# Ledger of designs, part 65: designed miniproteins, single chains, continued (3)

Each design is a single chain, and the fold is of that chain. pLDDT is the mean over its residues in the fold that is shown.

## One batch from the design tools (miniprotein)

Design m10385
Fold by ESMFold2-Fast:
Structure m10385 (fold): chain A 53 residues (1-53)
Amino acid sequence: SPAVTEAFNAGIEAYNLRDYDAAAEGYRRALELDPNLAAARDNLALSLRESGR
């Protein structure tokens, strides 16, 4: 769905700006829409690890 792609891309954009909290929100939103999206799960884990540095 376009909404999944939009949420995932928002997460990527935030991650590239080093806004790891916003990145995690984007990836969580993608997972709410598609719980089986492995890329969003992996990127959410990375965003949470970065925010804990």
Scores: mean pLDDT 86

Design m10386
Fold by ESMFold2-Fast:
Structure m10386 (fold): chain A 85 residues (1-85)
Amino acid sequence: GVEAAAEAAARHGEAAAEGAKRGDAAGAAGGAIGAMGAAMSASLEGGGAEGARAAAEAAVEAGGEAEGGRLAGEAARNAAAGDGG
């Protein structure tokens, strides 16, 4: 459900942050794309804009202020704004 999508977004945000810490730009970008997908999934599973936003927030929190985490949160929030509205 929506909570599972938020957990997936958090994991992707964390993966993006780890990629950024290692200097792995492709890994950080992959995590950001995963977080975006999770947010979209949350929206489609009946969470709407709120579900997508919750997934985006989970990705930001998991990624922290690391470059990858910021990218993941931004990608997820963009998905929430476009798909959940």
Scores: mean pLDDT 64

Design m10387
Fold by ESMFold2-Fast:
Structure m10387 (fold): chain A 62 residues (1-62)
Amino acid sequence: MSEGRKLLNRGIGLILRGIGLEFQGELLERQGRTDEAARLRAEGRELIRRGRELIREGEKLL
């Protein structure tokens, strides 16, 4: 497999995990677990940011 394809797949995986964490954070916020929710949302945003960077880098190699 090309290195570009590996970066793209990894980036997509990180974005999907980040979206999942944001969704879990929303559910925890509805339950009044605001501190836990804030942590999961922050972690989710960081994963999405990193995933987007990997996708951009992978696209340059494709």
Scores: mean pLDDT 85

Design m10388
Fold by ESMFold2-Fast:
Structure m10388 (fold): chain A 66 residues (1-66)
Amino acid sequence: MEELKEKAIQAAENGDVDTAAEYLKRYAEELGLELPVKLARDIISKYGAEGVRALAESMEALAELT
């Protein structure tokens, strides 16, 4: 779980948006959520690693409520 989040952050730091989005999607699945890949790519493209962190934190908060 935490390993997928860290891998997504590292991929975004390396400029690999597609790999970062894939790891975030898998992290969402581990939390019982569905993350649209297009949304993930759009946010990561605009905000990089900070976008990954923000999405992961939002998904973590949502998973706790559901």
Scores: mean pLDDT 81

Design m10389
Fold by ESMFold2-Fast:
Structure m10389 (fold): chain A 85 residues (1-85)
Amino acid sequence: MTLLEYLERKSGYKLDPEELSRLTGIPVDELKKPVREIPRARLAAALFYAADIVYKNGDKETARKLYEDARALALGEKTLDEVIA
């Protein structure tokens, strides 16, 4: 499962990889890498920006959950494996 596929699965939305790349600073080719190869800090940043996109689309509940996962990763409260299980 790629980082992009993981974010789409978690958000329930199809995400624009170019927009996500622009907002996160993560190259589109990195979004196509296996999610397990993504550093914790990068995954947390991607989840924060995916949450912003989801929030803009009106799904505040899904956005909140993505923010919680991103925060937990950034603070070390959850492992990568717990988030991508």
Scores: mean pLDDT 78

Design m10390
Fold by ESMFold2-Fast:
Structure m10390 (fold): chain A 63 residues (1-63)
Amino acid sequence: MAEEYKKKIEENPNDAEAYLKLGEAYFQQGKIDEAIEWYRKAIQLDPDNGKAAKLLGEALEAK
C-alpha cells in the first residue's frame, strides 16, 4: 500500500498529496517514525497544508 504512494512520489516529487498519503499509510501500520518523516516532507513542499501539520502533531503525540 505505501509502495504505491512512494512510486507516485518518484514520478512526481512535488506531489504533496502523495507524501501525505504515504505518511498516513505508515502511521496506520504503526511505523510512527516513518510517518513523521513523510509528513515533514509534505509540509516542506506545501507549508500551508494544515492537514499535514495536524497529522504530524498526532504522530508526534503517538510516540
Scores: mean pLDDT 78

Design m10391
Fold by ESMFold2-Fast:
Structure m10391 (fold): chain A 100 residues (1-100)
Amino acid sequence: SAAAENKRALLEEAAEAYKRAIELDPNDAEAWSNLGLAYQRLLNIDPNNTELASLAAEAYKQAIELKPNDAEAHAGLVLALRTLGRDDEAEEVLQRAKEL
């Protein structure tokens, strides 16, 4: 639908804006987490898109590396890894989140 196409375009623009923010400050944990969330929202529109799942996983991993207590980034990473079929890795992230 036109509404879904518009939502996709806005999320793609958001992802590009966060990528630019990260180019200026690669240690911005919030920008990495927000980039992961943008990719996750795009993945909700296209649930079998493994490229989006990989991009979300990498963004959330960077957010966690910079801010290990980010519960939202851990939750997002678990979902992205499950979409990729990386269930053992998802379980490790889940166990780590429980120890925060």
Scores: mean pLDDT 88

Design m10392
Fold by ESMFold2-Fast:
Structure m10392 (fold): chain A 56 residues (1-56)
Amino acid sequence: MREEIQAAIDAGDYERLAELARKAGFPELTVEGAKAAIKSLTDEQKQALADRIAGA
């Protein structure tokens, strides 16, 4: 799942990211919320987000 989350972040696939986040226990992460969050993140922060979602 971590690799899938990281790939979604890197590809800008916010729909896939939101779906994976819901499966990981973050049902509040919407497509719009994911897009807004990712747009402002550095590569390091994107990796940390992927680790956090996969680790939940």
Scores: mean pLDDT 74

Design m10393
Fold by ESMFold2-Fast:
Structure m10393 (fold): chain A 61 residues (1-61)
Amino acid sequence: GGEKSAEAAKKAAEEGDAAAAGVAGYQMRLNGGRPELGRRASEAAAKGDAEGAAEYAVEGA
């Protein structure tokens, strides 16, 4: 599970919305994706790195 959260994170990053990408990464972590990658996605989003956040979220799904 986590594919829908990963897709949401990728779309948010394409739109430049780092906060939305971070939220999607956090949701992926809670929904049984790979927790370390979900955490890294949230950390990247906190730094304003929307692309990095989406990449970690997609990889962790």
Scores: mean pLDDT 65

Design m10394
Fold by ESMFold2-Fast:
Structure m10394 (fold): chain A 82 residues (1-82)
Amino acid sequence: MKLEAEIRAGVALVAAAVYVSIGDRLAAQGKYAEAAEYYREAARILEEAAEELREVDPETAEELRRRAEEYRRKAEEAAAKA
């Protein structure tokens, strides 16, 4: 159902945002290896939510996958600096 999918997506986005915030703070301190771990966890949270919503709300699932890909890229960039 669309409302349940929106709530699930919202919870995942808030959780991912917390991990990204921690990662950004670590990166600002030069702790790139640790920042990469937090960005990977943020991506994993969104990937998991996207898989759960894949058949129920494919459009929202695709949006979450795109956001996860952005966080995967941030993790790779941070890892390259470590």
Scores: mean pLDDT 86

Design m10395
Fold by ESMFold2-Fast:
Structure m10395 (fold): chain A 73 residues (1-73)
Amino acid sequence: SMKEKIEELKKEFERVEEETRRLLAEGAPPAEVGRLLVEGARIANELYKLDPELGEEAWERLRELGAEHERRV
């Protein structure tokens, strides 16, 4: 169902967000952080297509992580 697909995408996004935060905290190479941000953007875009409000929330969280990443490079 649509609800099940949304819940799956939310869980995938949460995993990517947590891993991104971990890598940023550890000072991981920019390329590794960049790959996760790209994956997060893909999930946020898919979520936006199903539920724009949840997608916007995901994109906002990604923008914060992206800004932190950009400050490091």
Scores: mean pLDDT 86

Design m10396
Fold by ESMFold2-Fast:
Structure m10396 (fold): chain A 55 residues (1-55)
Amino acid sequence: SMNKELGKKAFEEAKKLLEQGKEEEALRKAYDIFNGNEVIAKAAVHEAKKYLEEL
């Protein structure tokens, strides 16, 4: 579904930026992907951050 594809894209982009220490850029990118929905954007970044912390 469209929401699943956007979620995957936001997760992968956030993960890539977080690995580079660019947390603010990751949040902005997710915000843009979700058309300004801050709640979902922050959730996607938080999930990517949690994934990286578990490695």
Scores: mean pLDDT 80

Design m10397
Fold by ESMFold2-Fast:
Structure m10397 (fold): chain A 62 residues (1-62)
Amino acid sequence: LSEEQIKEIEREAVRLLLQVAEGKISAEEALARFREILREMGLSEEEIEKQVRLLEKALATL
């Protein structure tokens, strides 16, 4: 992953975390949207699952 791709992934993850914290979407919906965003970015399935696990752990701290 490029540094630019990592920054975009982090930005999208933060946006989804905030939406869950604000009660706008469920954690399950956030994880599903995140997977779709990463697929559209062209990430491998292995990298997608790695990033999704990180978001899932972050969501568990809310």
Scores: mean pLDDT 84

Design m10398
Fold by ESMFold2-Fast:
Structure m10398 (fold): chain A 85 residues (1-85)
Amino acid sequence: MEEANKLLAEGETLLVLGKYEEAVKKFEEAIKLNPEDYRAWRSLGLALLHLGKYEEAIEYLEKAVELNPNDLFAQSALEIAKKKL
């Protein structure tokens, strides 16, 4: 849990800096440690949206919504990704 949270924080910092490929790697590591953390799936999907990887972004954002249906950010990002295809 603590290590996964650290990786999430590092990934979020990389997102703010526009380092999307590096952010993806941090979020993937966070998911491996805690696959039920919907925030990691949402953030991975958001980073993939910024990279233009819409099909992959949809897959991960759908997982985030599955884990937490009340996450309006994940729902909004998923709708945006679907419209880009």
Scores: mean pLDDT 86

Design m10399
Fold by ESMFold2-Fast:
Structure m10399 (fold): chain A 98 residues (1-98)
Amino acid sequence: LVERVEELIERLREAEPEELEEIAAEILRLLEELIRAGAPEELVTELMRRLVEAVAERAGASEAEKEVGKKTAEMWVLIQYGKLEEAKELAEKARAAK
């Protein structure tokens, strides 16, 4: 599964704009499978950060947009691992920083 996610992230870096959503959705589905298979939080967080960076690079995103993407990815991972209070705190800090 990890190798498949890494392969798709590399494909996403070279993909046409029309393919970005489909490839990103497949990566997210595989990440959910990794979580169900008992993958550690650190591994999923690293893969999510790589996905966000790849999408941001392809979209020509600003540094501010990349930061929002990374925080959203961190919150998503926390929610998947049942750390709802930590996800809430991260969201509140992100909101206060704007």
Scores: mean pLDDT 74

Design m10400
Fold by ESMFold2-Fast:
Structure m10400 (fold): chain A 64 residues (1-64)
Amino acid sequence: SNEEKAKEILEEFKKKVTEALKAGDFEKFQQLVRETSKRLKEVLPDEEADRLVARAVLEVLEEI
């Protein structure tokens, strides 16, 4: 389902964002946000995709 695909995309995103932020690679972080937003908008409405990306970033920042 689109919901399952979105969850997989977000799990991959959180893992990669955590790695990029721990490495101090902010260019990679910005690239991951853009690419993940684009991928999520293929399976979800734009507003929902944007909210989920923002939430995922906040969750990663709270765990670092």
Scores: mean pLDDT 86

Design m10401
Fold by ESMFold2-Fast:
Structure m10401 (fold): chain A 79 residues (1-79)
Amino acid sequence: SHLDYFEKGLEYLKQKKYEEAAKYFEKVLELRPDSVTSKALLLYAKKELEEAKKLFEEVLKRNPNNQVALYFLELTDKE
C-alpha cells in the first residue's frame, strides 16, 4: 500500500539513503498524487531543502499535529 511505501521511505531518510528514499516517495505519489507530505519528503530526499521546508510549513498550516512534517521541518535547518 502507499503507507508501506511511505514507511520505507522514512526509514531510508533516517539512514540518509536519499536515493532509496526518493524512489519510495515517488511510489507513494503514483498512488496518492495529492500527498503534500510525500512531495515535501521527496524534495528533502533530492536535497531541495528550501522547497521541502515550504511544503512542510504548508502541511503544518493544514494539520499542525503531523509528526513527520514537524520532525523533518526541524531537520531542514540542520541538513
Scores: mean pLDDT 85

Design m10402
Fold by ESMFold2-Fast:
Structure m10402 (fold): chain A 77 residues (1-77)
Amino acid sequence: ALSAEEQANLARLEAAMQVLMGERLGKETPVPLAEPDPAEREAAERVMRLMREGFEAAATDEERAEALAREILALLA
């Protein structure tokens, strides 16, 4: 399970991802939370691996967290 600090960083990254997704849509409308499909599950696992590895590095670097969020969003797209 994720530690409390990793979970806090995850929440921050999730917030950044939501903002980036909103901006990608070009509007202030929140992106609808699509349920994870079987086809997207594989991509989600890769995203989780990137998040876990990136969070350890991004815990002290916000720029790294933002770069990771963009990379994760690109992977899901």
Scores: mean pLDDT 57

Design m10403
Fold by ESMFold2-Fast:
Structure m10403 (fold): chain A 55 residues (1-55)
Amino acid sequence: MKEKAIEEVAERVLQLVRDGTPLAEAALQAIKWAKEQGIDYDVAVEGVKRAIERV
């Protein structure tokens, strides 16, 4: 399900931010991770947007 992948990307961004990574860097790292997992770019971007709305 695309929703699960979106949430996994969002949690990755939020975890990096909690660990002290700047939001922009956290987003780039999460997108790179998503690509390595075979997650579509559109889905990864949606996950990043969801995380940004929660910061």
Scores: mean pLDDT 82

Design m10405
Fold by ESMFold2-Fast:
Structure m10405 (fold): chain A 91 residues (1-91)
Amino acid sequence: SEAAEALKKLAETLAGAGELLEKSEDPEVAELGRKAKEAAEKAKKAAEEGDLEKALEYIEKALEYLAKAGAISEEEAREAAEELRKLVEEA
């Protein structure tokens, strides 16, 4: 489905963002980057398996970790999660 491909592509993007943050010299930011990458990789696997609800859950976790690391705002993370929920509901 188009929704599954969109979630998979977003998960790949978030995993890349987490991987960049994991290279940070700030240990707290690096830890959050690693957690974001792990969540994004789980989201990608769920999307590949067609489990859109599980993929969404892990994407939301990845966005939360990225927001805590300061890579995105908490409002941007919330808005992204809301749009993704609509994508899954309308799939």
Scores: mean pLDDT 85

Design m10406
Fold by ESMFold2-Fast:
Structure m10406 (fold): chain A 66 residues (1-66)
Amino acid sequence: SESNKNLAIVYKNLGNEYFSQGKYNEAVEAYQKALELDPSNKEARSNLREAEVQLGIEDIKKAVEK
């Protein structure tokens, strides 16, 4: 359990790094991995939501550029 929580922090930090680079798809995957390991990690859940919002905005922009 504690080992999983420590690994979740690593994946959350990886997600934060991808997010700061604008790599929102990779950030989402990293945050999802963190939550699989520790579903109680509030920061990973909050940051996942932000990354999903950014990814959704990118998808909308691509859809309207016809």
Scores: mean pLDDT 84

Design m10407
Fold by ESMFold2-Fast:
Structure m10407 (fold): chain A 48 residues (1-48)
Amino acid sequence: MEEDKKAYEEALKEIDRQIEAAKKNNTPSSQYYIKVLEEEKKALEKAR
């Protein structure tokens, strides 16, 4: 569990970094990309 938690947190951190980068652009294309990344994050949360 602890090792799985670390892997999960690393994946979550990567997605969060990409969302933050997209938010800085604040364009329609970035908004769409953010939604895609948020869905990826939700999929990770459902799997773990």
Scores: mean pLDDT 76

Design m10408
Fold by ESMFold2-Fast:
Structure m10408 (fold): chain A 61 residues (1-61)
Amino acid sequence: HMPSDEEIEADIYFLKGAIAYHYGDYEEAVKWFEKALSLRPDDTVIRQALEEAKKKLEEAK
């Protein structure tokens, strides 16, 4: 079966967040993970990634 457009969009937002996180752009990572989580509110992986990005952003100040 094929994933829905909504599932694909959430994956794209998550990937953008992960790329931003990898390059140390934690503000961008938070924005993209929040968008991904809005499409998949019960996704624990996205939620954990968002919390980790927020923690890094707070550490960077």
Scores: mean pLDDT 81

Design m10409
Fold by ESMFold2-Fast:
Structure m10409 (fold): chain A 59 residues (1-59)
Amino acid sequence: MLDVKKAIEKVKKYIEEGKKPEFIENPKSEQEWIDHLLAIHLEKGVSYEDILKSLEDSL
């Protein structure tokens, strides 16, 4: 699993800034994988709040 704390911080930043992650077709770094997974979940209709709760529960 990716660094959950980094994923949590990135989700919080997107919420605060009102931004969405760019879909990265072929992620090669941890940051790109976080953006890739966030973009997929948002496209499927999962909210930022639900993603954040799921990540916090994984700690």
Scores: mean pLDDT 76

Design m10410
Fold by ESMFold2-Fast:
Structure m10410 (fold): chain A 93 residues (1-93)
Amino acid sequence: SAMLERIREALARGDVEKAAELAKELLESGAEMTPEIVRLVSEVALAAAEAGRVEEALELVKKLIEALKDNKDPESAARAVATAIRVIGIDID
């Protein structure tokens, strides 16, 4: 989708702030959580945490987990949890 491409372009440019903004918009839109979207949002959250934007990264992970509550894909759930653990690890290092 056009939104996914904009998020990827922002990440490729190192524009973590824009990538996080667009990822929040995507999660708030009620979009179906496909494995591609879960992976992309997870990559944005990790990039935000690495850039020192930990509260924003945690908000993205929280919204992602909430969006996955009724999702039947165990790989997507595992990725979201692994991303949460990695974001917390960055904050406490």
Scores: mean pLDDT 81

Design m10411
Fold by ESMFold2-Fast:
Structure m10411 (fold): chain A 86 residues (1-86)
Amino acid sequence: QFEADVWLALGLIAYTIGDYDTAIKQFEKALELDPTNALAHLLLGRAYFKKGEYEKAIEWYEKALQIDPSNEEARKLLEEARKKLE
């Protein structure tokens, strides 16, 4: 989906430079346009994880896995985030 892909790309740029707040807003915009995008859910989780918001990261990783249960990266990131809350 063209417009959603643009917002994902902008969010990834913000994420790579460490601007996680901007990345979150841009990934949220991508999900407004494509609510079933598993990658956008995963990237939102990763951005929250980088901010130390582990409970929010878990919620987004779980949503990514509901959309794509075969996503091994989402499964690993979910386990890592859960470990941070122990």
Scores: mean pLDDT 86

Design m10413
Fold by ESMFold2-Fast:
Structure m10413 (fold): chain A 58 residues (1-58)
Amino acid sequence: MIPVEVLIHALELLLEGKSPEEVAEELVEKYGIDRKTALAVAEELYNLLVKAGLLKPQ
């Protein structure tokens, strides 16, 4: 399970305009999370933020 701290940081980076790929790289570097897991989490959160109207689709 991904720690809440990591999820919050990923959300902040996405809201700052970083791509899911850029967010995944940051999570790997800062928290040592597996790259595939980090990318999946970043993409899932990105899609959630788009659905919530907080980000524009790309």
Scores: mean pLDDT 80

Design m10414
Fold by ESMFold2-Fast:
Structure m10414 (fold): chain A 66 residues (1-66)
Amino acid sequence: AAEQAEQDKIDELNREVARLVAEGLPFDEIRERVYEKAKELGIPEEVADSILKAVRNGLATVAELR
């Protein structure tokens, strides 16, 4: 199904994001890598932005900084 195929792409992007976060990369570099990967996978910019917002909020919550 189309929704399942889109979800598989989003899951792949989320795995890449988790890997980059685990490596301790700055958010700016994570953002660049995520946009590049999203473009490669054909994921809409709005979806990539949503994922990056969640990552930024997660990092801010852990560090208590934004």
Scores: mean pLDDT 72

Design m10415
Fold by ESMFold2-Fast:
Structure m10415 (fold): chain A 71 residues (1-71)
Amino acid sequence: ISERQLKILEILWDSKGHARTPSEIAKELGISQSTVSKHLNELEKKGLVKRTKNGYVLTAEGFRALAKAKA
């Protein structure tokens, strides 16, 4: 996991189960929405985030990956 992907997982973890849109994450990170969407697509393929109609949420696997990276 890259540092930027790790920061995305942290944002989703801090959201406590509330879905976040790529636009919201992009604003928080100060980067383009397209860059965030690229990272979210890769994280989704790894099973670390899940896409919903309301945005993206952290999965149990994503939480474990975040916890391991922060240890």
Scores: mean pLDDT 84

Design m10416
Fold by ESMFold2-Fast:
Structure m10416 (fold): chain A 94 residues (1-94)
Amino acid sequence: MLAEEAKKLAEEAKELAKEGKGDEAARLALEGGNLASLAAEKGEDGQKSGEAAKLAIEAAKLAIKSGAKGTLGAAAGVSASGGSAQAYINGGEM
């Protein structure tokens, strides 16, 4: 399931952020957010896709604290997974 893959990426991103690898953590957090949005678009379980998007946001915040940049796309993932709108995560932010 895309939502489960998104959750796994977000969890890996959080661990990388704790290790001080902010840029790598930011990349995985954005990828997790993208997959969470895709899961919502494909009609996967809204609770699972929403949980994955929330974890991606948490990972992005931790990556920023570790000195990373370019993690705003993960925030768009939460809106896409929880709502009726479908959007490209980085299209309007980056």
Scores: mean pLDDT 63

Design m10417
Fold by ESMFold2-Fast:
Structure m10417 (fold): chain A 56 residues (1-56)
Amino acid sequence: SLHEEALAGGERLAAQGRLAEAAEVLRTSSDMLKAAGDDASAEELERRARELEAQA
């Protein structure tokens, strides 16, 4: 799923120290999930993105 792919991609980038890029992937995927009506998954990805941005 888009949600699972985004979390996996974001986690991989974060593990490499690429926190800003990880957050961008999560935010982009969150926007697509919102457009599809999946607000719950979108909010989870946004929360993860904010956490990563705070660490960058």
Scores: mean pLDDT 84

Design m10418
Fold by ESMFold2-Fast:
Structure m10418 (fold): chain A 70 residues (1-70)
Amino acid sequence: MSPGEQALLLAMEGARAFNAGDYETAVELFTEAARLLPGEAGIWANLARAAEAAGDHELAKRARERAQEA
């Protein structure tokens, strides 16, 4: 599996975790996806939403900044 395919799979699993209310798991999955595809703004935006929902406001801010840079 390519890094891109792996990142998209992780992002899909992260979205499922987020929709289930498992925000901490969503943060872990989106963080790994962002490491594999750091130029993909959508992954950083999803990480920011998950981090905010999990109460990690510093990570949410950093992920929003990365989404704007990507």
Scores: mean pLDDT 87

Design m10419
Fold by ESMFold2-Fast:
Structure m10419 (fold): chain A 88 residues (1-88)
Amino acid sequence: AEEVFKKALEALENGDIEKAIELFEELLKKYPDADPKIRALAYMYLGEIYYSQGDLEKAIEYYKKALEILEEDDPLKEIAEANIEKIK
């Protein structure tokens, strides 16, 4: 899972958005039992990517998926909730 996550981040840094989406989706599908923090981050990045592309429905969906696996005291929860509120 960590190696796929790293490659997804490298794709984002290089501006290869399509590859980043593919790698984040692969991580979530292939490694469902991966570290919840890594999976939550993958959902958060997918939410941000789809928001930037104007796909607001997918952006909200992915932020909500991140919220389902984030612990109550995780600072990413506040970020995900704020992003959903901004889109609504």
Scores: mean pLDDT 81

Design m10420
Fold by ESMFold2-Fast:
Structure m10420 (fold): chain A 61 residues (1-61)
Amino acid sequence: AERLLREGRELIRRGAPSERIVELAREVARVDPELGLELGRYAEREGVFDGADAAGEVVLE
């Protein structure tokens, strides 16, 4: 679980496509819903969804 969370943060920092980040967040949430929520919040803070109304794309919709 924690490995996937770390990978997700690294992908976000690298500017990976939002689609890939959403996919990974869903994978994390399947194992640990709380970590999936953490990853979703991190993506929001880093501006992955900045300028887009994408609340429904992530596990924390």
Scores: mean pLDDT 67

Design m10421
Fold by ESMFold2-Fast:
Structure m10421 (fold): chain A 75 residues (1-75)
Amino acid sequence: AAKYLAEARKALAAGDYEKAIEYAKKTLADPNATAAQKAGAYFLLSVAYAKLGKEEEAKEYLAKSDALADEIAAQ
């Protein structure tokens, strides 16, 4: 989870948006991923899809990230 999320951030910073998407999705598929890690993965997916011009996917993932972040903040 944390390792995949770090790789996704590194790929995004390097402009490798496809690799960023791959690692963010691996974070979401990890059964040990925390809610905070999943929120981070959704946020990275939203940024990567936006950079690729896929605005609808970007909006969907941003909404998922915001919803999960709000739930975390309520605790």
Scores: mean pLDDT 80

Design m10422
Fold by ESMFold2-Fast:
Structure m10422 (fold): chain A 80 residues (1-80)
Amino acid sequence: KKIEVELPESLPPEVQKVLREGVERIEELVKEGKSLNEIMQVADEYMDEVMELMDKAGLSDEEKQAAARAFLEAIKQAVS
């Protein structure tokens, strides 16, 4: 199944790369039949990395929230 991920264009390329890699990794785990708990653990690890990169880039709280929502919606699509 195809998962469509719409990322904010304003995000730094490094943040966009980590978010896309995270979604692809989650899709692989779903295909491998991993538990939701294992999938969420990996998702949390990617989210921590993304938040650190956004803090270093000086992004606003609003931009950070937008990126987090986009990633969570992509994960929901992957596990559904």
Scores: mean pLDDT 76

